# Ledger of designs, part 50: designed miniproteins, single chains

Each design is a single chain, and the fold is of that chain. pLDDT is the mean over its residues in the fold that is shown.

## One batch from the design tools (miniprotein)

Design m1823
Fold by ESMFold2-Fast:
Structure m1823 (fold): chain A 85 residues (1-85)
Amino acid sequence: SKEDIKKIIDELVKKLRELASKMTPEQREAIEQIANALKLAYEKAKSYDQVIHALEDLRMAAENLGLDEVAELISEAIQKLKKLK
């Protein structure tokens, strides 16, 4: 359901912000940008598949920035979302 998707996204954003609190200021800013993009992707998504694609794009962006732990948390959220379908 849309409510189950929201719960997964909200938990992911919470975990990302907890992780950001332990990192450098530059990494913290990058993680906040990713967290904001996740919230926006959920709010603007017209389908479940659009949410998945947005998360996959953000996982790739995190990997490209060397934020491997962020990419792992996003991957876990994608797996949880796929289990809902």
Scores: mean pLDDT 85

Design m1824
Fold by ESMFold2-Fast:
Structure m1824 (fold): chain A 97 residues (1-97)
Amino acid sequence: MELVEEALKKAREAGTALDNGDYQTAADKFREAAKILREAAEKYRDTHPVVAEALEGAAGSFENAAKAAEQGDKRTASIYLTAGYLLLVAALEEERL
């Protein structure tokens, strides 16, 4: 949980930077979130494989958001940010089951 919460904080910071037009900071924060989520996914792989898959999916979405942000494509970055958040919510709900 702690790693997922840290990644969520980084994703929120990326969203704020994206809204402020600070695309480089947004890209950097999205990549930080993706790295943390991959570390979290590895910890869940053997015990909660569906949670691990959702966390890896969220990491991929945030990497795509970072690439879009670097290109100044706020719309595409926002879509991938939203997709990553939905996968994180799904992972957190699955862990409760």
Scores: mean pLDDT 85

Design m1825
Fold by ESMFold2-Fast:
Structure m1825 (fold): chain A 76 residues (1-76)
Amino acid sequence: DAAAALDALTAVGLAEARRLKELDPARGEEAERRLREATARAREALAQGPDAGSEALAELAALVEEIRAEKLRLEA
């Protein structure tokens, strides 16, 4: 369900940001901040309805992928 998707994306995103923070503390801290903001926005959108929640979850997923890509680039 949408709540489970939010929890999963948040967990994955935080793990990626935590690893990024180990590689580059400033980038990791910014990634954590952006994830916190996007997660709060998605939680609010889910309370409003499935359409708003779906868009917010897609935005959060895109942010998680952006953080993952940055982490992988620095790990190389």
Scores: mean pLDDT 84

Design m1826
Fold by ESMFold2-Fast:
Structure m1826 (fold): chain A 70 residues (1-70)
Amino acid sequence: MSSQIEAAENASLEEIKEVLKAILENAKKGKGKGIEELIKLLEEAIAAKTKEEVIKLLKEAEELSEKTTG
């Protein structure tokens, strides 16, 4: 679990942002209520100034998704 966060911790800020841009572009092609919230969080992560802010936003997105399933 949280494999995306673990990968982000080992990557540079630039590498993380490139991956997030690809995920964001792919997410924009999806449909459903959850997709809008995911897009919003991805845009915030891409706009972040530090690696720790990006990781925090990704962690919050994953935790929110898991909690919503309950």
Scores: mean pLDDT 70

Design m1827
Fold by ESMFold2-Fast:
Structure m1827 (fold): chain A 79 residues (1-79)
Amino acid sequence: DEEFRKRAVELLREALELAKEKGLSKEQIELLIESFLNAVLGEEPKNETEELAARAVEAIRAGDLETARRYMREAVEKA
């Protein structure tokens, strides 16, 4: 779905901007990106960051963008 892809990219971009503003390391940013990609692919979450990313992706699919943004912010905090 093009709409899902657009919203997912926008939310990941917002999360990456937040991560950079908070001073996350390259390794933490890579973990955040991989967690989000794994969630989009439907992979089983293996840690708290992956679990939060999976919940964010579920919220995008449900059309709840505010809930998705909240989970992505939490994923940045846990990365």
Scores: mean pLDDT 84

Design m1828
Fold by ESMFold2-Fast:
Structure m1828 (fold): chain A 80 residues (1-80)
Amino acid sequence: SLIDEVLARVDEIAATKTPDEMIAELRKLMEEVFEKVSDEEAKRIAQAVVQHLGETLDRDTAIRAAKAIEEVWQDYEDKK
């Protein structure tokens, strides 16, 4: 599924980047995804990514990444 493809890209980013680089790349990925899918699908993907990061990263990095994704989602909603 598209969600599985996005989660695989998230894992690749997390495995190959520093925390700051990872957060920057996750922001870009989420911006790209939100522009290409329906609002309902975008919300499902955002929730799945935040959940996945919470399960795979240390707590501090997961919180920072979740905040960045929430900021991208808010920017997306504001531009509708």
Scores: mean pLDDT 83

Design m1829
Fold by ESMFold2-Fast:
Structure m1829 (fold): chain A 100 residues (1-100)
Amino acid sequence: SEEIFKEAEAVLYYLAGRSYLENGEYDKAIEYFKKALELSTDPSLKAEALLLIGRAYLNKGDYEKAIKYFEEAVRLFEQSGDTEGLEEARKILEEAKKKA
């Protein structure tokens, strides 16, 4: 189905975003994670993409945007029942709030 192809493409954008993030290319990482978010219907992939967008903004020193994306990631991890993702997102959200 078209949906299966969109999810496969979303995964590829997500992996590209991770590669850019690991290389310190934060603006490209954010761009590719946002593309993954637009195509994906998977709450787990969307939660992970939001968490990593937040990390990219945190690394850029944009604490307000980092907090916003971490709060969105927390909500999606709660909805998906991903307890490990939820704990990670809550921890980094608290760290970002201390820097703001």
Scores: mean pLDDT 89

Design m1830
Fold by ESMFold2-Fast:
Structure m1830 (fold): chain A 66 residues (1-66)
Amino acid sequence: APLSEEQRRRAFLLATTVVMISISAGQSFDEAKQLAIRVLMSRFGMSRQQATEIATEAVKVVKESL
């Protein structure tokens, strides 16, 4: 099922935060993306497909901000 707008907003914010912290700690973008996927699946109970979509968008936004 699709996520609500509020759930997607919160998930995206969390994913972006996880990616930013991971990169600041010296991890690669691939490592940061995989961590964000696991965190989203655990915290929101979303599918791997949904988590991968959001984490991929978060990584793109963080890369464009650097």
Scores: mean pLDDT 86

Design m1831
Fold by ESMFold2-Fast:
Structure m1831 (fold): chain A 81 residues (1-81)
Amino acid sequence: TAEERAREAARRLEELGRPSLARLVLEALEAIRAGDVLEAEIHLGLLRIQLGVAKLAGDEETARVLEEAIRALEELLREAE
């Protein structure tokens, strides 16, 4: 499921030594599950900024995992409509 993909992305971010990014993914997921659309959108915005930072830094693995997390979270948020 999209939720399982988001959780897996958070685990991979922790394995990559990016625990703050893993926390952002899990906070976005919790906001979606709580029905807090505003908080979910704020966390998604922060994740999109961090994706840009990873791409500029040449951290292709972190960028790939963040793209997967963002897609999964966007799918879940769309289903919550």
Scores: mean pLDDT 86

Design m1832
Fold by ESMFold2-Fast:
Structure m1832 (fold): chain A 66 residues (1-66)
Amino acid sequence: MTFKITLKGTPAKQIALVLKLLGESYVTLTPVGETTYTITLKGTDEQQKALVNELKSESFVTLEEV
């Protein structure tokens, strides 16, 4: 599945999350703006749901399905 993610908050939090996402073999991250990325998930349904729930729990993250 594919989502648009917009990062707010401090640069340190944004960098930490981007590095975490880039470390996941089932995640493809494409920059579309300074703080906006397209995330494509290719893992299992469990992995995809777990990551989406984690991202939705972060107050500095806005997540939109595309």
Scores: mean pLDDT 78

Design m1833
Fold by ESMFold2-Fast:
Structure m1833 (fold): chain A 69 residues (1-69)
Amino acid sequence: SLAELIDPDLLEAAVALVKEHGRDAVTTRSIAEQAGVSQSTVSRRLREAKMTKDQLIAAAEQVVLEEEA
């Protein structure tokens, strides 16, 4: 599945941000701050996973929806 290819640290950070502040609060900067890495590290890890920031946000929203169901 797509979730198995997602960087788990970035997904965890995005899930936390969606839960606390909503989708619009999820930026490369806020993901970096939440995960404890640089913005360049976030961009690199997304590129290595062959995914966009929007795809990461969508995956995080799906995780939140499934956990709160």
Scores: mean pLDDT 78

Design m1834
Fold by ESMFold2-Fast:
Structure m1834 (fold): chain A 65 residues (1-65)
Amino acid sequence: DTVAALEAQRDHYRTMAENAKKAAEQAEKEGNTDLAEQFRKGYSYLEKQRTAAENALQAARDAAA
């Protein structure tokens, strides 16, 4: 169902975003600025995808109510 699929998608992007954030922090500590910047870009992209999934999920729940 659409609601369950959107919940799974939101949770997936949230987990990926947190992993990217941790990877960026680790790369910064190691002095790898280029790698840290790539992970920060990945984090921003994944956060946008998570927000889109949350918005779609809310719309689906509102339509079902």
Scores: mean pLDDT 84

Design m1835
Fold by ESMFold2-Fast:
Order: C-alpha cells, then sequence, then structure tokens
Structure m1835 (fold): chain A 92 residues (1-92)
C-alpha cells in the first residue's frame, strides 16, 4: 500500500531532476485516469484547465468531467496511484 506512494515519490523526484513541470505532472495524472477507462472525463478536465489558464468561464460539462475524475480517484485511489507511478517511471 505504501509502496505505490513511495514509487510515485521517487518517480516525481526523477522527473523534477529532468526539468518536468507541474503541467507535465498534470498530464501524467490525466493519462492515468484515461488508462483506467476515464478517457472522456480526462479530456473534459484538460479543457477545464485550459479554460482557467485562458481566463474564460468553464462550461458545466467541463466542471462535471473534473468532478467525475475527482470522485473516481477518491473511490479508486490505490489503483490510480499505482497506474500513475508506472506512467511516471516510464516517462523518465
Amino acid sequence: MEAAREALARAAAALAAQGATGEDWFELQLRAAAALGRTEEAEGTRRLAEALKAGREPTPEELAAARAVEEFIRAHEEEFLATLARLAEAAV
């Protein structure tokens, strides 16, 4: 259980040493959600982030997608963290 969080911490440190940004890390999180079958919600969450960065008002569908991803991560935290750790390790 702790092993996935430790693997994620090591991968995060390695990516940071290679110059990875918060945007790179956010993209890995969306890829992990998509790998677990949440492709549409991951895309909606990406659009929400782009809306906020551009200073435009988010749509209800973008907000709903981000909420769905958050609820999925909360319900499947162990599986999500394990998938994220594997993708982060592959990115180094």
Scores: mean pLDDT 78

Design m1836
Fold by ESMFold2-Fast:
Structure m1836 (fold): chain A 68 residues (1-68)
Amino acid sequence: MKIPNIETYSKEELLLYADILAQEMRENGVPEEEVERLRREMVEAVEKNDIKKFKEIAERAVELAKKY
């Protein structure tokens, strides 16, 4: 799955994308502790306007979902 060009996303769109990734991880059987950790880190990155950090966490979430 290609990560969208999130650098053009609004904060609301980034938060929605974080929730979508969290749900995708849960549906693939990723442990809830790991899902909540990554979701929290993505939300914190949005709150801090750290788009680079958000992208790094999102990439880790996608790769983790592929392992399950």
Scores: mean pLDDT 79

Design m1837
Fold by ESMFold2-Fast:
Formats: C-alpha cells, structure tokens, sequence
Structure m1837 (fold): chain A 60 residues (1-60)
C-alpha cells in the first residue's frame, strides 16, 4: 500500500485534483481535507506519482 499526501493553494484545486485522479484510476482511495489530499493505493510509488503528474497536466 502506497500513501501520498498533496497540498494545494485552495480547496477547489484539491477537489479538482481528487476528481481527476479518480477518473484516471477509480481504484484509488482519495480523501480531501481542506487544501490537502491523501491518496491511498496498492500501486507502486512510481506509478502513483505518474498518475499525479498526469492529473496535474490535465488541470494546468
């Protein structure tokens, strides 16, 4: 199990990231707490980081 925590400038960005991550891989457990997202997955850290980078590219 891999756990990744991401901090954003505001809650709306955090919620958008959570939505994009879930659309890329619905098996991800994504929790939003204010401006912070916690992602839990059985994916390797490398694969999870790749998904996060893909989601950031979609949002930017």
Amino acid sequence: MTTLTLKFANQEEAEQMAKVLKSLDPSLSVSVDGTTITVESDLSPEKLIGLVLAALGDLL
Scores: mean pLDDT 79

Design m1838
Fold by ESMFold2-Fast:
Structure m1838 (fold): chain A 99 residues (1-99)
Amino acid sequence: KKEEEVRKILLEFHRFLGEVLDRVNASPEDVARFVGLVLRAIGNILEGDYEGVKRDLEGAAETVIDAARKYSTPEEAERLIAEVRQKLEEALKKIDEIK
């Protein structure tokens, strides 16, 4: 059940991050890096390594933040970065609340 709850949190957060990458028209290289981190997070769930999951979510968020900085206006990048950081904090908190 913990695995299923963590997978749901990951699905919602990764969907949001993917929407940001699409919105900023991120490069195929940035998208590939993001997908690699998504796959690592899934692997860490299967191993029961929830600290690894949290690190991979942080890495995915930073990849998306870097894309927003590179491909958006400064004003739009600040808005997107704030939203990504808020969603990351919420996701990490939800994972920590699962026993």
Scores: mean pLDDT 86

Design m1839
Fold by ESMFold2-Fast:
Structure m1839 (fold): chain A 64 residues (1-64)
Amino acid sequence: GKLYEVKVVGDKPAMTIDGKTYKKGDVLLATEPPKKVSDGECYWTLVDGKVVLADCSDLEFKEV
């Protein structure tokens, strides 16, 4: 499938379901672009199958 590059651009960390955190300037490879949830959070799936959560306003993404 297509790959996506997700960059954390805000000061709030992104976090996996298992508690791993990513900070401003970190770039993550994903199998799909981030998707919005009802509380203003976005989620996406990393190439290793882990789900990441972040504030949608703290993310930039592009297809690679």
Scores: mean pLDDT 79

Design m1840
Fold by ESMFold2-Fast:
Structure m1840 (fold): chain A 119 residues (1-119)
Amino acid sequence: STAELIAVLEAAVAGQLAALRAARAELRDTHPLAAATLDEVIALLERSTAGILAALRAGDYAGALELLDRLREELAALTARALAAIDDPEVRARLEATHHGLQELLDLLRGLVEELAAA
């Protein structure tokens, strides 16, 4: 059902937000620029998922997919900006791993929206 798919989406997003907040806490004192980038990623993910959920509840699957594509582009831009400013190879590797995890989340969310649209 739509409600069950939305619950799966909300759980997946909550898990990714928890991981991002943990990474931010670890980097806050030693790498403040990386921590600030994670704060921007967290805020973007929270704002964008609220919009995606609103579109899904309205039956606007095309709008939900457009918001997912926009989120993907904005996350890529944030990651590129951070990597251009950060020289520490371990911090860079962590941000790249975080970006990869976010792309996997977006692929999962896209699949769930496409399943809802096909129903």
Scores: mean pLDDT 84

Design m1842
Fold by ESMFold2-Fast:
Structure m1842 (fold): chain A 69 residues (1-69)
Amino acid sequence: GKAAAEAALKAAEAARAGDGEAGAIYGSQMSKFGNEEAAKFAERAAAGARAGDGDTAVRMGLKASEAAL
């Protein structure tokens, strides 16, 4: 839906800006819209961010955005 598309755009924008924390947050929001593939990548992005692995958080956030499109 429109909310999922908006969240995907915000996640991609945050990832491009190098903000892994924001990317993980927007990726997690996409899971609430029922996209299972995006949800899995969003969960991995959040886990990477919590572990202090910004590169993994950004990469998984981008994959979540891609899966939501």
Scores: mean pLDDT 64

Design m1843
Fold by ESMFold2-Fast:
Structure m1843 (fold): chain A 66 residues (1-66)
Amino acid sequence: SELDKEIEIALLEMQAAVAKRAGDYKTAAEWYRKLAELYQEMGKVDEAERFRNLADEYEAKAKAAA
């Protein structure tokens, strides 16, 4: 249901925030990628694009830090 997806989104946003605060850019990117997929499934294309961009940004940060 939409409610189940909204709960999953909230949990993923919390996990992404924790990873971001820890400087774990790779893990943050993985959570942002999952958020983008969920928003796309819900037809929320603007939110999906935003989280795809965040995933790309954090993947780039992770590679630059390695």
Scores: mean pLDDT 86

Design m1844
Fold by ESMFold2-Fast:
Structure m1844 (fold): chain A 88 residues (1-88)
Amino acid sequence: KDELIKKLKEEIEKLKELIKKIREEAAKAGEELPELTKVQLEQMEYLIEAYEKAIELLEKGESEKEALEIYEEGKKRLEEVPRKFLAE
């Protein structure tokens, strides 16, 4: 339980840092984000919300199965993001 919460928190922090980096680079360049990049940022933000919900379920002592399903669905959604944004 605590190990899964820790993993979810680590993934949230990684996603937040990646989103921040992408936005900061675009702002520094004075460029509007490409439409595909905007969609990918929205997907990453959705994953953060899903992971935060999973943490809440685990902290309340609710179904660990539901939290695991959220984590696995999040991984699946993240596969749709180009690798260059996840691992350069």
Scores: mean pLDDT 71

Design m1845
Fold by ESMFold2-Fast:
Structure m1845 (fold): chain A 73 residues (1-73)
Amino acid sequence: ALEEVRRAAEKSGHPEIAEAIVRAAEAALAGDEEAAAEAEARLRELAEANPEYAQKALEAAAEVGRIVAEALA
């Protein structure tokens, strides 16, 4: 699960965005809603600061979200 998450996050093409996506997924898998919300806010901040990566970041985050949802089912 986490290996697939990391590979999907790397598709964002930006190291800090990829790390933020991984942290959000790890927090969600751990059931830590506060940490997940903080990581999501950080990801949004990074996407806003790097608009050229925003589309790939959204695609990577969506793919990671599907992996997390499947792991929690």
Scores: mean pLDDT 79

Design m1846
Fold by ESMFold2-Fast:
Structure m1846 (fold): chain A 65 residues (1-65)
Amino acid sequence: SMEEIEKLKKEIEELEKKLKELEKQLEQAKKQGAPKSEILKLEIELGVTRVSLAVKKLVLDKLES
């Protein structure tokens, strides 16, 4: 339905925003010589966010097909 598509689009937009924020945080952490544990935590969060975004985009593509 259109409501499911719109909800999914909003979730994708929020995840894309989160992804950009995490990428920025990771870049800053690396530039500032943050502890490896902090860098690893950001890399894990980034990876999880990328997977979630990819899955939701795949679902959206199938719903619009």
Scores: mean pLDDT 88

Design m1847
Fold by ESMFold2-Fast:
Structure m1847 (fold): chain A 60 residues (1-60)
Amino acid sequence: SELIEKAEELIKKGEEAEAKGDLEKAAELYRKAAELYREAGDDISAAMAYMKAAILEIEL
């Protein structure tokens, strides 16, 4: 699925941002990935991506 491929790319970019200490950017990228997974009907991957964003938002 095109949506799943884009979501996976956003997860990778989020991980790169997180590694650089850009937690706000990483959380934004994870949320966008979650939206794409949800649109694709992959509810499990969407939930995981939302959790990644939520964990970073706690540490803001």
Scores: mean pLDDT 86

Design m1848
Fold by ESMFold2-Fast:
Structure m1848 (fold): chain A 67 residues (1-67)
Amino acid sequence: SDEDLRKIAELTGLSEELVRKLAEQLGLSDEEIRELAEKVEKAPSKEEAYKILLEFVTQKALEQASQ
């Protein structure tokens, strides 16, 4: 959802547009976007939230490349 994308952007320090483009490029479902939002919300800092985002994006990109 737009709320989950906004939350990810705010917690990671990225723009909402960049987060939306990443989700579109990776073909993320609303469920996967929600999962990511929940994971970054648990981060104790913006730096850790950003790291969680990068790990999630990398994993999803690798899953796509393997198909």
Scores: mean pLDDT 81

Design m1849
Fold by ESMFold2-Fast:
Parts: structure tokens; C-alpha cells; sequence
Structure m1849 (fold): chain A 84 residues (1-84)
């Protein structure tokens, strides 16, 4: 689990720096985290953000809502829903 989070953080940092080629690998890594820990609100939030950057707005909205269902105080998911 920790190794998957380290990989996800590295990929998300690349995306934040403008490297959008990391988007598909970030989505795949976050999907693996969710398979192991489906109650991880941060993983749902980050997956929603990745789909938003790919232009998949309906999927981004669904995942952001899932993150808020798990943690209503998740600021990233709240902000993501305001942008969609």
C-alpha cells in the first residue's frame, strides 16, 4: 500500500508540474489504491482530479462525490465539484 501511495504522489507531482503524460499511470495507480482501500477519500478525490484533467467531467464528478460521501471535509473534492 505505502509503495502505491509513494508512486501516486510522484505521478501527481509530475502532473502538477505540467507533465500530463503521467495522467494515465496516475489514474491506474489510484485505481489500484482504491481496490485495496475503497474507503480512502483522498484516493477518490485524486482520481476525480485526474479524470477532470482528462476532460472526463461526468466521471470526475462521480468520484468527487464519492470522496465527499467518505469525508465531507475533503477540501479537494469540494473544490473539484465547484469547477464542474
Amino acid sequence: MDELWEKAKELLSKIAAGDRSALPEAAKTLEEIIKLDPDNAVAWEELGAVYYLQGKLDEAKEYAKKALDLDPNNKGAQDLLKMI
Scores: mean pLDDT 85

Design m1850
Fold by ESMFold2-Fast:
Structure m1850 (fold): chain A 73 residues (1-73)
Amino acid sequence: ALRVAPALSAAQREEALKKAFRTLAKVLGLKEEEIEEILSKVKTLKELEDVVNLLADAVLAGESPEKVLERLK
């Protein structure tokens, strides 16, 4: 059997982070259009990790979607 965890490839990690980003963004009340715009601006895996962490912190802090969008632009 092919086991991928815990050594996820960069591509698998990127897909997992994109899924996490979409989930957190929807919890925060971001629109699908806004989610796609932010993801289109992410160029590296590190930038993707940074925006996912920013959204996770925003969810925990109960930040408004407007404030979150200003921080992501």
Scores: mean pLDDT 76

Design m1851
Fold by ESMFold2-Fast:
Structure m1851 (fold): chain A 78 residues (1-78)
Amino acid sequence: SEERFREALKLAIDYLKQGNEDEAIKKALELGFSEREARSLVNMAKLALKYFTDEEIEELLGKSLEEMDRELVRRILA
């Protein structure tokens, strides 16, 4: 489940960098996430792209989901 989420998040980031939010959502759905979960995941990817560099995103994706959430909140509130 965690690894599937991480994989979906990586794909969402890649598609959002291409300007293709619809494909990001579609890929999350194909990986078995609900529409609500897919939209939440894509929003998380948008926040990562807004507040983090590409190198920081690579490091973030190597962390646990709990650590990713903590780092996202910390950066947004900085």
Scores: mean pLDDT 83

Design m1852
Fold by ESMFold2-Fast:
Structure m1852 (fold): chain A 72 residues (1-72)
Amino acid sequence: SPREEVIARMLLIAASADILVAERNPAGREEQLASAEHDVQTALDLARRLGDEDTVRRAHELLERIREIRAA
């Protein structure tokens, strides 16, 4: 539904903000990344049920970014 599409998009926006805060603030990094990962996983599950391939792709890109930051 259009409402669920908006929810998935908003979760990815929130996760993007948490990732950006994590990159700038080492002291709170893991807490921010864990929050972002939870939101991305929720958006990914929703997008898969909706068949929203663009949102699935964006979610995977954010999960990869989280993994990169954790590995650095």
Scores: mean pLDDT 88

Design m1853
Fold by ESMFold2-Fast:
Structure m1853 (fold): chain A 68 residues (1-68)
Amino acid sequence: GEEQLAKARELLAEAERAFAAGDLETARSLVEQAAIYLEQAMRQGLWEEAMPLAERLAALRRQIDAAE
């Protein structure tokens, strides 16, 4: 649960750095990995903690799509 949230935050931070560097392919891959960990945390009942991270993930995904 909480370890999956921590991993998702780490992967999202890496994805944000990759996006800032112009590496859209790496950013997308890291977002997909973060989504898997976030889904695992939510399945374990960590909805309140996962919600801001899910919003951050959705925002980054939209930015990557817009940059294509």
Scores: mean pLDDT 84

Design m1854
Fold by ESMFold2-Fast:
Structure m1854 (fold): chain A 61 residues (1-61)
Amino acid sequence: PVTVDDARVQAIVAASNRLLEATDQETADKVLQEVGRLAAEGRYDEAIALLNKTAEEARKK
């Protein structure tokens, strides 16, 4: 069974993969470290928002 948190974790993984395609490894690693910290605190919505914002900024440039 998928819980709400499991769905959010899956969303983080998907967004992380999109970020890696949109930017370089060094930038992605820095963002993923912050995302991991937010997820460890249960702040999944903020982690997802950070990933989406960074990927969008990377694609714009």
Scores: mean pLDDT 77

Design m1855
Fold by ESMFold2-Fast:
Structure m1855 (fold): chain A 74 residues (1-74)
Amino acid sequence: MAVATLKLSDDEVLQILFARSVEEAKEFLKKHKILESSTESLDEIRNGDTFVYENEEDGEYKGKKVTVIVFLLE
């Protein structure tokens, strides 16, 4: 799994999640409190699905709104 991060503004961050499977994407998303989702179930994740969470991890993006776009590699 890999994540590309782009800072859009002081309060907004875009992440592209390159996951090898739906399960790998679910593991990433379950670590975060999801505020908004393009899908009703994490079991139904598809390429291009978007999720929004608040980043609670220490570092430069702490407290920022993060939009994640999922790309499944297989």
Scores: mean pLDDT 77

Design m1856
Fold by ESMFold2-Fast:
Structure m1856 (fold): chain A 73 residues (1-73)
Amino acid sequence: MAERAERLLESAEKALEEGDLELATESAEKAAELAVEAGDRELLERALELAKRLAEKGVERAKELVKRLEEEL
């Protein structure tokens, strides 16, 4: 579970670097869900940082993800 979340975070980070905001957001959402299930605070913090960066780029789904992850932390 945690390993899959880490891979999804890596994919999201790469997608963000490439400007693929849709893929970055989808991967970040999936990673966050798995991190919540695993109870992995470090993965949750990484997902939150990524969601904040996506929200700064105007992604509405990422703004909702930020709120969700702040409640989990």
Scores: mean pLDDT 81

Design m1857
Fold by ESMFold2-Fast:
Structure m1857 (fold): chain A 64 residues (1-64)
Amino acid sequence: MKEAKLESFRAAAESAIRMADAGVLPERVRDLALELRRLLEEGAPFEKLEEVQKEMRRLVEEAA
């Protein structure tokens, strides 16, 4: 479960970065996605990864 969730976080971060680069999402979402990717590389706790993803999701919903 945790391994599948980590892949989900990585996919979400990479997707958000790509969409922000394409102008579909605001720069702030890109910044959070980059932070999520950095935290994943550093082996941050699952709870911290989930917190950043939730914040990123809120901004995506606000931009929709």
Scores: mean pLDDT 77

Design m1858
Fold by ESMFold2-Fast:
Structure m1858 (fold): chain A 105 residues (1-105)
Amino acid sequence: MSPFQKKIEELKKQALEAIKNKDIEGLLKVIKEMVELAKTATPAERKEILMALSQIIDEAIDTLSKEELEELIKMLRELAETSSGELKDALTALADRIESELEKK
């Protein structure tokens, strides 16, 4: 595994454990680190990060409370505001997806 792939898998594992433990602060910290990494990544590496973020958000939707998901939406929208292009669009789409799922709860 490349050093980059190892780092992304480690961050994904940390995010999934934070979700399992209801550690919203820990989850937000990991997502912020992944987004900052995506800003300096190659296009291929950014795609890998965005795939990992999508999987983390899927698990969060399934596991977290409405209040915890609202905190996650707020952070994703704040991170989108500090981002541009494909990354901004992807973060906005993830926030919109969580918001849509909250309508079902």
Scores: mean pLDDT 85

Design m1859
Fold by ESMFold2-Fast:
Structure m1859 (fold): chain A 64 residues (1-64)
Amino acid sequence: MIDEAEVALAMLRMAAQVTILAKPPVEEARRILERYKERAIALGADPAEAERIVEEALARIEAL
C-alpha cells in the first residue's frame, strides 16, 4: 500500500524542482512550496524532511 505521506513528499520534491526551473521571485516560490510542505506534514510526513526540501529549493532559487 502506497503511503499518502510518501506521495505528498514526492509531490513536494516535484514542486520544488518545477519551481527552481521556473525561477520565480523567492517570496512566490516560498508560498508555493509551503503549501506542499503543509500538505505532506498533515498526511504524516517527517516535518524535518519536508522543511529540508523547501529550504534546499529556496537556497537554490536565491543563489540564481
Scores: mean pLDDT 79

